# Designs tried in a protein design run: designed miniproteins, single chains, continued (3). Part 59

Each design is a single chain, and the fold is of that chain. pLDDT is the mean over its residues in the fold that is shown.

## One batch from the design tools (miniprotein)

Design m10153
Fold by ESMFold2-Fast:
Structure m10153 (fold): chain A 59 residues (1-59)
Amino acid sequence: SLEEEIRELAERFGLDEEALREAMERLIERGYSPERALVLAYTAEALRRIGDEIDKELA
C-alpha cells in the first residue's frame, strides 16, 4: 500500500515520515497522482539529506 511504501522509505533512508506525507499531500493537491507524488516527495527529501551531508563535509 502507499502508506507502507512511505513507512519503508522513511525507515530505510532515515527520512521524516511526517515530512514525506506532508510533501506528498501538497503534490496531490497540485494534481499529481498519489504514486507520482510519492516519488517526487521521496526524491526531494533524499536530495535534501544528501545536500546536508555534502555541506557538512565541505564546511
Scores: mean pLDDT 78

Design m10154
Fold by ESMFold2-Fast:
Structure m10154 (fold): chain A 80 residues (1-80)
Amino acid sequence: SPLAERLREVVERTKRRLEEETDPRRRLELVSEGVVEMHRVVNEALATGSEEERREVQRLYDEALAWLRGEMERARREAE
């Protein structure tokens, strides 16, 4: 699915940026940016995608959000 591929690209880009960033405040900003971009893809899938594309994009989004929530909580603790 083109929308699922786009979401995977956003997730991989976010992971790469987080891998290089050690500052907790900057990591929180990168998580926020990633969530916004992912949400944009989900909204596009809801507006224009087939039922199957919406299900695939939603599954990928839920998985990515679970991981990002973990990263956000870690960064928040490190930022104090």
Scores: mean pLDDT 82

Design m10155
Fold by ESMFold2-Fast:
Structure m10155 (fold): chain A 75 residues (1-75)
Amino acid sequence: DAAARAAAEAALAQALALAREVSDTPAGQRLLQLVEQARKEVQQALAIDPALGAAGAQRLLQETQARVDALRAAE
């Protein structure tokens, strides 16, 4: 499903962009590394099952946003 893949790729790109916003701190750099690794795993899942991979991409985006918000609140 091309639509599910496109939506997943957009969510993965957004998660990376969010993690990069806090990458100037040691905690943010660790988050970026975790998001980059999880993105690779989600892309592998998309090749096997696009619907499950798309769900994984949305979850990664939600978790990354929550972690970025928590890091900003700790300032």
Scores: mean pLDDT 83

Design m10156
Fold by ESMFold2-Fast:
Structure m10156 (fold): chain A 66 residues (1-66)
Amino acid sequence: MDVVRLSGLNASGATAAALIGIGTPGSEAEVGPDGTVVIRGPLSDEDIAGLKGVAESSGGTVEVER
């Protein structure tokens, strides 16, 4: 089970990260009041790369636990 934590995202970045999480079978996304997004579940390397790209483009940070 993979866990990806994203923080410091703008509104567009938080939305994009949540959509990647929702689009991945067996995964769930949780959005915090501070714009932190946590995605849990079986994630592909492509999903993880997409989440890293979202964090980079929105000026946020990403942490991946495998």
Scores: mean pLDDT 77

Design m10157
Fold by ESMFold2-Fast:
Structure m10157 (fold): chain A 115 residues (1-115)
Amino acid sequence: KEAVEAAREAAEKANEAGLAAARAASGAGTAPAVGAAVAAAGAGAAAAVFAERGKAEGAAEAAEGAARAAEAAGEAALRSAGPTEEEKKAAEEAKEKAKEAKEKAEEAAKAAREA
């Protein structure tokens, strides 16, 4: 029961990280940022599917993948030439949401092992 709830929270945070990554990539417009944001969205979708099916371990792995990709998108956006303050804020938010998704993915992985 706790494993499924933790998996659902990890999937929700992975989705938030993916959306933040998409905003950062939209401002940056670079191939590395866009590619990372696409990867984050795909992994986040996978996490949601696994969580809905009660596959806590799969959801945790997918959420961790989404977090890594979202962090990469934020970092790539910060490396873009001449980012505005709004673009920089979007990149920092992507990194923050990626960290939250990673923490929830780790909690979900632990809960799945204990279930």
Scores: mean pLDDT 81

Design m10158
Fold by ESMFold2-Fast:
Structure m10158 (fold): chain A 74 residues (1-74)
Amino acid sequence: SAEEVEQELDRRFMGVYMEYLRRQAAGEAVSEEELVARLEEETRRLIDKYPEYAELIRELGERYKATALALLRA
């Protein structure tokens, strides 16, 4: 269902974002490009798993990516 797809996307993106924050807090040299690449990879994997929800996944993925980047720049 669309709800299950949204929940899986949330889980995948939260995992990537939290890992990025942990590495940044530890003083590692991590880039926004690396974060974006990881988020885009998770979006592609989820589209491969649920191709019928590709449009929804892209829309939600772009929203989450924008939010994550905005939070990092604050």
Scores: mean pLDDT 83

Design m10159
Fold by ESMFold2-Fast:
Structure m10159 (fold): chain A 89 residues (1-89)
Amino acid sequence: MKKAEYAAVIAMSRLRDAVAKRGELTEEEAVELITESLQSVGIPEKEAKEIAEEAVQELMEERGRSVFRAEDARLLAEKVKELLQERGY
């Protein structure tokens, strides 16, 4: 499995678990969970945070809201995967 695909699966799993526990996620919570997911597969902290912030910002603009629910986890993971693939992962 390519690193981008693996990272996206981990991010989606963690986002879904957090939403199930908390009901919804803030921008800061989503960025933190994605950043930690990317670091867990060996992506450097600075790059992981930049990718997480970009993915979260893009989805907020698309949806017109600053909180994330269960349906957003997959879309966030897909945006993360695309951004990782653009960076050669």
Scores: mean pLDDT 84

Design m10160
Fold by ESMFold2-Fast:
Structure m10160 (fold): chain A 77 residues (1-77)
Amino acid sequence: MRSAAELAYEGLLLASQGRYEEAAEKFEEAIRLAPDDARLWANLGGVYRQLGREEEAAEAIARAQELEPDNPFLRAA
Protein backbone atom coordinates (compact mmCIF):
# COMPACT_ATOMS: atom_id res chain seq x y z
CA MET A 1 0.00 0.00 0.00
CA ARG A 2 1.16 3.55 -0.67
CA SER A 3 2.74 5.55 2.16
CA ALA A 4 2.17 9.27 2.83
CA ALA A 5 5.68 9.91 1.43
CA GLU A 6 4.88 8.06 -1.82
CA LEU A 7 1.60 9.99 -2.22
CA ALA A 8 3.45 13.28 -1.57
CA TYR A 9 6.04 12.39 -4.23
CA GLU A 10 3.26 11.62 -6.75
CA GLY A 11 1.65 14.97 -5.86
CA LEU A 12 4.93 16.78 -6.58
CA LEU A 13 5.29 14.98 -9.93
CA LEU A 14 1.70 15.87 -10.92
CA ALA A 15 2.27 19.51 -9.91
CA SER A 16 5.44 19.62 -12.05
CA GLN A 17 3.24 18.56 -15.00
CA GLY A 18 0.70 21.34 -14.27
CA ARG A 19 -1.86 18.80 -13.01
CA TYR A 20 -2.61 20.76 -9.85
CA GLU A 21 -6.09 19.36 -9.09
CA GLU A 22 -4.74 15.78 -9.18
CA ALA A 23 -1.70 16.91 -7.15
CA ALA A 24 -4.04 18.36 -4.48
CA GLU A 25 -5.87 15.00 -4.28
CA LYS A 26 -2.58 13.18 -3.64
CA PHE A 27 -1.50 15.62 -0.90
CA GLU A 28 -4.98 15.45 0.71
CA GLU A 29 -4.72 11.63 0.78
CA ALA A 30 -1.19 11.87 2.23
CA ILE A 31 -2.44 14.23 4.97
CA ARG A 32 -5.17 11.71 5.91
CA LEU A 33 -2.34 9.22 6.60
CA ALA A 34 0.02 11.75 8.26
CA PRO A 35 -1.96 14.83 9.42
CA ASP A 36 0.92 16.04 11.65
CA ASP A 37 3.45 16.29 8.80
CA ALA A 38 3.97 20.04 8.31
CA ARG A 39 5.67 19.48 4.93
CA LEU A 40 2.50 17.92 3.47
CA TRP A 41 0.43 20.94 4.55
CA ALA A 42 3.02 23.31 3.02
CA ASN A 43 2.98 21.41 -0.31
CA LEU A 44 -0.84 21.35 -0.35
CA GLY A 45 -0.84 25.13 0.24
CA GLY A 46 1.46 25.61 -2.75
CA VAL A 47 -0.81 23.52 -4.98
CA TYR A 48 -3.97 25.35 -3.81
CA ARG A 49 -2.25 28.65 -4.65
CA GLN A 50 -1.63 27.41 -8.22
CA LEU A 51 -5.33 26.52 -8.45
CA GLY A 52 -6.34 30.03 -7.30
CA ARG A 53 -7.75 28.67 -4.03
CA GLU A 54 -6.08 31.42 -2.02
CA GLU A 55 -8.06 30.98 1.24
CA GLU A 56 -7.48 27.19 1.32
CA ALA A 57 -3.80 27.79 0.49
CA ALA A 58 -3.47 30.22 3.41
CA GLU A 59 -5.17 27.75 5.78
CA ALA A 60 -2.86 24.91 4.70
CA ILE A 61 0.25 27.06 5.21
CA ALA A 62 -1.07 28.17 8.62
CA ARG A 63 -1.50 24.50 9.62
CA ALA A 64 2.10 23.79 8.58
CA GLN A 65 3.35 26.74 10.65
CA GLU A 66 1.28 25.61 13.68
CA LEU A 67 2.88 22.14 13.49
CA GLU A 68 6.47 23.46 13.15
CA PRO A 69 6.48 27.13 14.29
CA ASP A 70 10.29 27.16 14.65
CA ASN A 71 10.95 25.75 11.16
CA PRO A 72 12.68 28.52 9.13
CA PHE A 73 11.84 26.87 5.79
CA LEU A 74 8.09 27.23 6.50
CA ARG A 75 8.51 30.96 7.32
CA ALA A 76 10.78 31.82 4.36
CA ALA A 77 9.11 33.27 1.26
Scores: mean pLDDT 79

Design m10161
Fold by ESMFold2-Fast:
Formats: structure tokens, sequence, C-alpha cells
Structure m10161 (fold): chain A 100 residues (1-100)
């Protein structure tokens, strides 16, 4: 059973932060994206990207992806999000990422 939650908040540094959490089989995977672009178009793209990254973290764990495959996937995501003001990007199991 798969569920998802997406939250938006503003950091003390003034960035918009988007947190996506995906839960499947009793495990939670999360992605956090910080951006300096808070336009509606950027927020929509970043929310979609956070959800997709959380899903990729689940796939990395399920399918035992190599470090090279993970590095290339993350490089592609960072490159695509640069136009939307990407500042920071983090992904992993939700217990290793602060969730509020």
Amino acid sequence: MMSKEIKRFRTPAGYVSILAVIEEGGKKFAALIDSDNDTPEAIEALEKAAEELAKLELEFAKNNWSPEEITEAMAKIRRELKEYGLVNIFGGEAENIPVE
C-alpha cells in the first residue's frame, strides 16, 4: 500500500522548502528540495520533483541500485531543477530526514 504527503514551508534563510514523503510496505522515503524561486510554476515543478525523488529513493532501496546509477540519476535531477531555483536537494529514508 502506497501513500504520499507533500508539505511546503519557508526556511529561515528565505528559501521555499518542499518535503515529499512516500510510505510503502511500512517504510517511509522522503525528499526535501529547497529553492530560491517561489513562483507558482516553480513550486508546481518542485513538488512534482520531490514526489518523484521520494519514489526514486524507494526504487534505489528496492532494486539495490549501484552508486554510479544513483549518482547519474541525482545529477540529472539537479540539472533539470536548476532552472527552478534549486538550492539544496536531499533524499532517503524518512527517519534520516527531519519531517515536521
Scores: mean pLDDT 76

Design m10162
Fold by ESMFold2-Fast:
Structure m10162 (fold): chain A 119 residues (1-119)
Amino acid sequence: MALVEEIKAMSLEEILARVLALLERGEAVDADAIGAAIASLSPEEQREIGERAARIAEALGDPEAAEQARRYGREAARLKEELGSLDPAEQARARRRLETLGAKMVLLPVVALLRAAAA
């Protein structure tokens, strides 16, 4: 889908700004497209997204969210590295998990930003 390719071209900060703008307008966020875009990144890039999300959460005073973001990034990188050595059923499960982790890494700092704004 065209949306997935657009998200792949964006920085994490640009994705966060788009998601926050959609939420402010009461529009739906396409978490599946976000997850698919992040899942398409290299293991290195997925670790970097997790670390950047963690830094945002830490800056907002949420160390638990920061630790969770780092765990998601490491899990996603590991699954991506292992993907080629898995059987077809395991590959399908790993791809679904990668998409879930990708969405969580982006939405976690969004939730932290919304909580900080509400406090």
Scores: mean pLDDT 82

Design m10163
Fold by ESMFold2-Fast:
Structure m10163 (fold): chain A 91 residues (1-91)
Amino acid sequence: MEEAEKLIKKADELEKQGKTQEAVDYYTRAALLYVKAGKPDLAIESAERALKLDPNNPKALAVLGVAYELKGETEKAREYFNKAIEIIKKK
């Protein structure tokens, strides 16, 4: 829990420094930790922040899919998983 919060704080600092891809990585890692902790709403918030900076980030899309699965929103989860798969399969 504290670890995910520290990753968010680091991501905020990196974003302010213009280190966009590094910030995306930290937001995505925080979202994954929130998923593992059973906190889908915080995972969604963190993954959405990553996607705001990098809309086609497959890791952030996949984590968002898992978070929606945890909320029981299976159709929305499938949409995000499919988008992540399409991006990964692109040449």
Scores: mean pLDDT 84

Design m10164
Fold by ESMFold2-Fast:
Structure m10164 (fold): chain A 90 residues (1-90)
Amino acid sequence: LEEAREALEKGDYDTAIKIAEEILKQDPNNEEAKRILGTAYYKKGELDKAFEITKNIKATDEDIREFLELFYRKLGASEEEARRNAELAV
């Protein structure tokens, strides 16, 4: 898990994805691994995969709200619209 976080921070998104997927094969409900996987896909521009993964994470998590705000802003939403849409999705 920590190695996946370090890979994500360094911009090595392919390594972060690989490690997170390996963790999820052993523990499909690992929320931290889902967050790393979703963020890595988002950073790579694979928005559909990022959304599908983050959609299934616990919606009350503040990190997930921040991720959704960034996702909606990437789609062209204003800062206010992104916050509102993230709140509605949570």
Scores: mean pLDDT 71

Design m10165
Fold by ESMFold2-Fast:
Structure m10165 (fold): chain A 81 residues (1-81)
Amino acid sequence: KKEEAEKLFEEGMEAYNNEDYESAIKKYEEAIKLDPNNKEAWTNLGNAYLKLNKLEEAKEYYKKGAELGDEGAAANLKKLE
């Protein structure tokens, strides 16, 4: 549901700001399962993987965000290519 997806996305952002990137990833993954069109969640998932030096995973998630029209994801994907 959208409200549940938004809450999970917010919890992911809180975990990311606390530098708990593993928890952020789990929350963002749950958020996109409920709302796969949340382009910002895909981009933030890529950001969290980058913080863990998981470049291939980060590229995959930025590609999804860029396909949905996220300018930040497109810019970050270009920098990693």
Scores: mean pLDDT 85

Design m10166
Fold by ESMFold2-Fast:
Structure m10166 (fold): chain A 124 residues (1-124)
Amino acid sequence: SMEEQRLKEALELAEKGIKAYKEGNYEEAKLYLQLALGLLADIQEVIEEEKELLKSLGIEVSLEEVPTLFSDPELRNEVIERIKEKYNLKTIEDIVKKIEELLKSKKNLGLLALLIVILIDELS
């Protein structure tokens, strides 16, 4: 399906982003990660998983608000802090390793999308 192809492309872009990060190419890493996020934002299952995860953190948003959530700096920072606390992510290396686990499993794609946002923030 078109959605399966979009997911495949998003995951390949995220893998390229992680590779660029490990090579010290932080601007290239951010570019690939931003492109991956754009594709993930168009996948209904990912958006639904993000909403459920946000609700578990005490953050209530509509499905329509999920793709634009990161445009609000205050809400973005609150989401980042709550995800870092919930998953005990203290270093960039912790975030990268968690992203690699999710890319390998191809599960918890809503968490993957949120961790990519956090990694972009850390590299900015």
Scores: mean pLDDT 86

Design m10167
Fold by ESMFold2-Fast:
Parts: structure tokens; C-alpha cells; sequence
Structure m10167 (fold): chain A 62 residues (1-62)
């Protein structure tokens, strides 16, 4: 469980850096907003894992 939390923390930091880099780039195509949203969703997923590590593979309720 602790290892999952540490991995999630590192991944969140990496994704936040990717998000910041992507936001700094000019919007040149229609996929840009979707890529930003995708990164934000991944960050949220890992933040949920930090609160409950058992949610690693299924962070969203169906």
C-alpha cells in the first residue's frame, strides 16, 4: 500500500509538469484541449489512489 502511494505521488508530479509544459505550448490543433483534459483526469485518478490505494485499477464508479 505505501509503495502505491509513493508511486502515485511521483506520477502526479510528473503529470503536473507535463500539464504545465503542454499549457505553455501554443494551441495549434483541436486535440490540444483534449490532451490537457486527459492529463488532468490522470492526475485526479492518482490523487484518488493517494486517499485509497485500493482504487489503483478502477478509480471511477460505473
Amino acid sequence: MEEIRERAKRRIEELRRELAELEAQPVTDPTHPARLAGLEVEIIGYELILEDPSLETNPALR
Scores: mean pLDDT 70

Design m10168
Fold by ESMFold2-Fast:
Structure m10168 (fold): chain A 95 residues (1-95)
Amino acid sequence: LSPEVLEHEVEAALHLMQAALYKKIADRYEKEGNKEEAIKSYELALQHLERARDHLRRVLALTPPGSPFHRQAERELAFVDEEIEEVKKRLEKLK
């Protein structure tokens, strides 16, 4: 494992944790009827998901196809893409 691959994995994980936090905050505001704060929090979650996606794409570029880290990054990227679509759908409903 190169230090660069590990750095991108750590950055992706940190952004995923931030995205999960902002999504929970947004869900709570939405449930409370505070659309303005829900929108802001979903937008922050989306921004962090997109940053995680960029770091995971870098892991894919730096690792051999079929290697353990490459396969892990592929699965994480699929999850991130699903989360991005979910957050985008929530934002459209709140507009």
Scores: mean pLDDT 89

Design m10169
Fold by ESMFold2-Fast:
Structure m10169 (fold): chain A 60 residues (1-60)
Amino acid sequence: MKPKSVEIEVDREKRTVTLTITYENGEKKTFTFSAEDDFDFEVAEALALIYKGLAESIQK
């Protein structure tokens, strides 16, 4: 099923990145990444932004 929208929630204090994917049928799936250090946190945030951009581009 193709993603319709992706919501990203970043908690810098907890070093968590949460992705909420809404699919064309209205189904939602949530994925949470917890980083042990600032580098892994920055990488996770960058990857989440790349995924959001790619997923939303598929709908054009």
Scores: mean pLDDT 75

Design m10170
Fold by ESMFold2-Fast:
Structure m10170 (fold): chain A 56 residues (1-56)
Amino acid sequence: SSSLLQQLLRQQIQREAAVRKTAVAIIMIGDNASKEKLDEELKKIEEEEQERLKKL
């Protein structure tokens, strides 16, 4: 893939991860989840984001 396409895909992956983190945070905070559990779930999303970025 061209460098420009890789940059656009990186931005898409980052936006998708940000949206997912926001949705998870809203749900878990609404459910009175602990900060520790919330941090764990957000960390998983960040790890998935990094793995997707590495494949570009």
Scores: mean pLDDT 85

Design m10172
Fold by ESMFold2-Fast:
Structure m10172 (fold): chain A 80 residues (1-80)
Amino acid sequence: MEEEKIKKADLVLEEMIEYLRRNMKGASEHVSIETVKKYVEGRIKQFEEMLRKMGLSEETIKEFVEKLRKEAERELKELS
């Protein structure tokens, strides 16, 4: 059943990455890159909290949060 939780977390991660990719480009047209970074950090914290509510281990949560952070940093680099 842990496998089901991980699969669901992976789907949420994919959805969050697509959401950030789409919104970061739009936001960068109207606000500074520093403001975009703050927005991204807020979304990462929200994602972490969501994973905790799903009952994932702290180790698994850290892994998924790191994956989201790496993707967000990659998108931020592409905007500059």
Scores: mean pLDDT 78

Design m10173
Fold by ESMFold2-Fast:
Structure m10173 (fold): chain A 59 residues (1-59)
Amino acid sequence: SALEEAARRAAAAHREAGVDVSLEEARRRIELIRRANELLKTQTPEQVGLALAAELAAA
């Protein structure tokens, strides 16, 4: 999927910069960005921030 490909590229870029980031961690970061972009279509940045913070606290 596009998300998996983006996660692999992000992990590779971090390794090139000397930062060891797992594929799973890179995938989570990209997933959060993608989710934030979807929520921003119908909610304010403040509402999106609160929703994502609640989701992260629950996980």
Scores: mean pLDDT 69

Design m10174
Fold by ESMFold2-Fast:
Structure m10174 (fold): chain A 71 residues (1-71)
Amino acid sequence: SEAEEAIKEGEKYKEKGDEALKQGDLKKAYEYYSKSAGYYHKALKLLKPDDSRRKEVRKKLSEVGDKLLSL
């Protein structure tokens, strides 16, 4: 589904952000975490209100948000 694709893209960009951060590339880390957050927001718009995956996606979005604030 489009929602599942958005979740996977969010995870992919989070991992790329983590890798950039480990390498000290703060600009790339910011860009990748921002893309990750965008995909998680897209997933939340596509998921039904009662979908159990919403809680997990919100948690992942919060984690990425914390990383962006810490850059």
Scores: mean pLDDT 88

Design m10175
Fold by ESMFold2-Fast:
Structure m10175 (fold): chain A 98 residues (1-98)
Amino acid sequence: MEKYKVSVEVIVKKDNTAATVLVALRVKGDDGKIYGLGFAVNLPASAKKGDVFTAEVVVDKEVAEQIYKNKDKAELTITSDVAGDVEVKFKPKLEKVE
């Protein structure tokens, strides 16, 4: 079964930002279905301003294609005690899992 990675990047905006960052991605596919993925990133106490942490979810090809086709309509929701001290970016590349 062909599998692909969907990734988000969490960028630290303040030194020593130790927290769990939860990211919810939602997108409406061409089929009218809502595709939802959850990501969790644990920021270490040693995290420094400008550090980038990547969270990945492995999905089947059909799910990955629907998300990436509709990436401009994707909604990111951040839940964290440090939501103001991080920036989250959706990584808009399909990466095949071997």
Scores: mean pLDDT 79

Design m10176
Fold by ESMFold2-Fast:
Structure m10176 (fold): chain A 88 residues (1-88)
Amino acid sequence: WEEDFKKGNEALKSGDYETAAEYYQKAVEKAKDDPFKTGLAYYNLAIAYSKLGEKEKAREWFIKAVEAFSKDPYTKPFAEYLKLLLGL
């Protein structure tokens, strides 16, 4: 999980949003049943799609990030804030 997430972050920082989305999807697959890790990967995947101009895909991944963060007691308040911020 950590290496794919890191490579996604490096691609996002360099402006390679397509490669960033690919690595974040791999990070999601490896995060498995960890709601915090899957939430972070979904959130960054949404940002990558947003920067690619894929507005509908970005919204879908933001919704998944909110759902994942809502399952972790530590991130649940952030999920509720993010839902309001994004108008979900």
Scores: mean pLDDT 76

Design m10177
Fold by ESMFold2-Fast:
Parts: structure tokens; sequence; C-alpha cells
Structure m10177 (fold): chain A 59 residues (1-59)
């Protein structure tokens, strides 16, 4: 289901952030947003930028 897919991407985004891979974290955060039903390209991009910034702050 889309909900299961979103949970999988959310977990992958978290793992990437903890590993210090900001680009990968951003990509999975975008995929999570899409799987949750975000249809706005701007909103999806914003989710990616936030995740990237958070991952960089953890490094």
Amino acid sequence: SMEEEAKRYEELAREAALAGDAERAARYAQMTAIAKGDTSPEAVELHGRIARAEALALA
C-alpha cells in the first residue's frame, strides 16, 4: 500500500540521515512526501531541503 511504501521511505530517509548522507536523506524524504499524497512539486522539494539541512546539522 502507499502507506507501507511511505513508511519504508521514511525509514530509509532516517537511516541515510544517521549515516551522514544528506543527499540520500533528502531524496527519500521527497519519496515519502509523494507516497503520502503530496502533489505539489514545491512542497516535495521543500521536504527534501528540510531533510537535507537536518542531516547536515547531525554531521
Scores: mean pLDDT 82

Design m10178
Fold by ESMFold2-Fast:
Structure m10178 (fold): chain A 53 residues (1-53)
Amino acid sequence: MLETIIITPEVLQLLKELREKGGDENIEKLRAYLKSQGATDEQIEKLIEIAKK
């Protein structure tokens, strides 16, 4: 197991919503969830960038 940050169904759902809807609320949801799992701000921002692409 990788353990640190795994793309879970929850993360995929949040990324999908961010990509489709955008908005600060969806960014906040993704950020809060990932932080609760021990993600760094850098990792969170990279995932947001990928979703924006």
Scores: mean pLDDT 70

Design m10179
Fold by ESMFold2-Fast:
Structure m10179 (fold): chain A 54 residues (1-54)
Amino acid sequence: LEDEFYEIYKKNKNKYFKLLADEVRRARAAGLLTPEDEEVYKKIIENEKKKLEE
């Protein structure tokens, strides 16, 4: 999973973050993540976007 998304990230960072957010939503809908886990992943994605903007 990480390796696959890393390859997309190298070519298109915006597409990577969109796909990562979509995967988190899919995992939550499938019952693989708790609401608390979803919030943690949302914060991680937001922090990574901020790092790239800095």
Scores: mean pLDDT 70

Design m10180
Fold by ESMFold2-Fast:
Structure m10180 (fold): chain A 69 residues (1-69)
Amino acid sequence: GPVDAAGAWLARRYGVDPETAREAVQLAIELIKNKNLTPIEAGKEVAERLGVDERFGRAAAAYAQILLS
């Protein structure tokens, strides 16, 4: 689905495990949609919770926002 596609693309671009990338996108969607976080706040939270770089967290949040548009 769209989350799996976004996760796979991010994994290739950032050299991150595909499962971790999928989880990052899904978590960002939940934070933006259900917790009303901004994409910047969601990216930071994703990076902190999954132990990934903030740059990758920001990318995951940006794709989450695209998927929610």
Scores: mean pLDDT 85

Design m10181
Fold by ESMFold2-Fast:
Structure m10181 (fold): chain A 58 residues (1-58)
Amino acid sequence: SLLETVEKALELLDQGKSIDEISTETGLSPFQIGILSMLKQTLGLSNEELIERLREGL
């Protein structure tokens, strides 16, 4: 599912993986990964909180 893909992308971001590596592993575009990174930084949300917001229609 999209939420599972996002969760994996967030875990890889926390591991310090490059955007290109995350894109290859998850199938998300670099732009989508950039948005996720920005949302984490700006909102200060945990991975679990961000996933719940996406589930609720962020």
Scores: mean pLDDT 79

Design m10182
Fold by ESMFold2-Fast:
Structure m10182 (fold): chain A 92 residues (1-92)
Amino acid sequence: MSPEELARALERMAQTLPGVTRARAEAISPDEIRLTVETPSKEQAEKVAQELARLARRLGDWELEVVDIKVTEIPGSGKARVEAVLRARPRP
């Protein structure tokens, strides 16, 4: 699986999480992917961030490690954004 295919797989997975209204993933380096998720509330964004923090897991032939997560409120909308950076390593 290429980093681009891994990004698409992460995007699809994130879209299945409860409270996610939009998900986008982008390969920022050969071994790092930025995942951006929008939720209808800050509370739901915090729950999504907790689930992503548990993602020291495999996806296909890759091992995933969460390097950074931040939650940001979108002013005036009541919505929130979660941005996560994940490091992907090929599984031995």
Scores: mean pLDDT 75

Design m10183
Fold by ESMFold2-Fast:
Structure m10183 (fold): chain A 94 residues (1-94)
Amino acid sequence: MVKVELPKEVVTKPGETVSVPATVKGDAGKVTFFLTDKETGELIDQKVVFNVKDGEVLTFTFTAPEEEKTYTLTAKAYDKEGKLADEASSEVKV
C-alpha cells in the first residue's frame, strides 16, 4: 500500500527558504506537490517526482511568500499503475 506523510503544520516567516519533508511508504510511480494559497487556490509552486521507492523521504523546498497568510501544501502519491493511492496536506503559516 502506498502512503505519503507530511507535517501537519509548517510555520515560517515571509521570504524564508523552507524545506518540507514528505515520507513515502510503498513504491510510488509518481508523487506530486502543490503549494496553493488557502483562500484563493492560486498555485504558488509545484514539484513532481517519479519512481519513488519505499521509505524514501522527498523534500519540497520553496521561498515563503511575502504575504502573512496560510498556504496549503498538498502531496498526492500515485501507485505504479497511475492510480491515486494517498493524499496528505500541510498548512503553511507565514
Scores: mean pLDDT 84

Design m10184
Fold by ESMFold2-Fast:
Structure m10184 (fold): chain A 60 residues (1-60)
Amino acid sequence: SDELLKQAEKLRDEGLKALRNGDFDKAKEYFEQAKKLFEEAGDVASTKGIENLIKEIDKM
């Protein structure tokens, strides 16, 4: 649904903000939530994008 996509986008944006602030644990939490909602919405490209962001945090 459009509502799931909007929620996922908001969580992604919150995760990006946390990442810029150096709050890696918080960024990962937001990205994991965004990934789940993008998956439920069927947005494969956005899901893959979030997976890459989570992997980058896991390397820190």
Scores: mean pLDDT 86

Design m10185
Fold by ESMFold2-Fast:
Structure m10185 (fold): chain A 73 residues (1-73)
Amino acid sequence: LSPLEVRILRLLAERGRATAAELARALGVSQPTVSRHLARLEKRGLVVRLDDGSYVLSRKGYELLKELEEKEA
């Protein structure tokens, strides 16, 4: 994961859901940049796109984020 992808996962965990535009505003990056990373994270099964166009963490995303936050294996 890139540092930006880790920050996307953390924001989704904190907010429960967010759109690409909301994440772009929070991260200080362009919406197309966030959308590319979200598409990659979705392909990896770490996030799920909802019918309203927002994104949520998958179970895999929560598990991976927890491992990254614990820092000790």
Scores: mean pLDDT 82

Design m10186
Fold by ESMFold2-Fast:
Structure m10186 (fold): chain A 89 residues (1-89)
Amino acid sequence: AAARAEAAAARAAEARAAGDEVEAELLELLARLARAAAEGRFEEARRLAEELAERVRRVALEEEGLSEEEAERAAEHALELGEAIIEEA
């Protein structure tokens, strides 16, 4: 669990160094989620999972030009990932 937070934080730093600010922000949010779950802060982890899903929806709509239906599917997938991380902790 803590290893996922560390890996996500390292990838966020690499994305930021490469100038990929959007990917860095998403990975930083994922790192915060994984850390909260690893520390047993499940209410915070669930809120972060919802924030990640909303951020993914906005990126899909605004940065990638996807349809609302495709953006919603991407957001649902991100939420499922967050929930899986919480369940593993």
Scores: mean pLDDT 80

Design m10187
Fold by ESMFold2-Fast:
Structure m10187 (fold): chain A 64 residues (1-64)
Amino acid sequence: SAETYFRAGRFYLYMGKWEEAVKYFEKAIELDPNYKEAYYWLGLALENLNRFEEAKKYFELAEK
């Protein structure tokens, strides 16, 4: 489920495995494109990877 991928993404984020976190948050969004919280956490993972322009786009999507 989208929630399962989201939880896995958060786990990897807390472990400092930001590239893995991005992949799992993207999988959550693929299953549920309206999963606002997944967009926000994807933005946080992207910031940790210094992908600031991508992070900004996902934070904007999370606010809708």
Scores: mean pLDDT 86

Design m10188
Fold by ESMFold2-Fast:
Structure m10188 (fold): chain A 65 residues (1-65)
Amino acid sequence: IEELVKEAEEILKKIEENAKKAKEISPVSGMVADHELEKARKLLEELKKEKDEEKARQILSELKK
């Protein structure tokens, strides 16, 4: 699980970086990117609290989309 959390944190950092760039392109792109970032943060928090490895893998898979 700790390994899955670490991978998820790396994905979140990339999403955060993309969101910053999207805001510079247009307000609409920034809003879409912020929505995706919020979803990713929620998934990461659920992953951190998950004790079942199989469910944790499903959350990570959803984050990778």
Scores: mean pLDDT 74

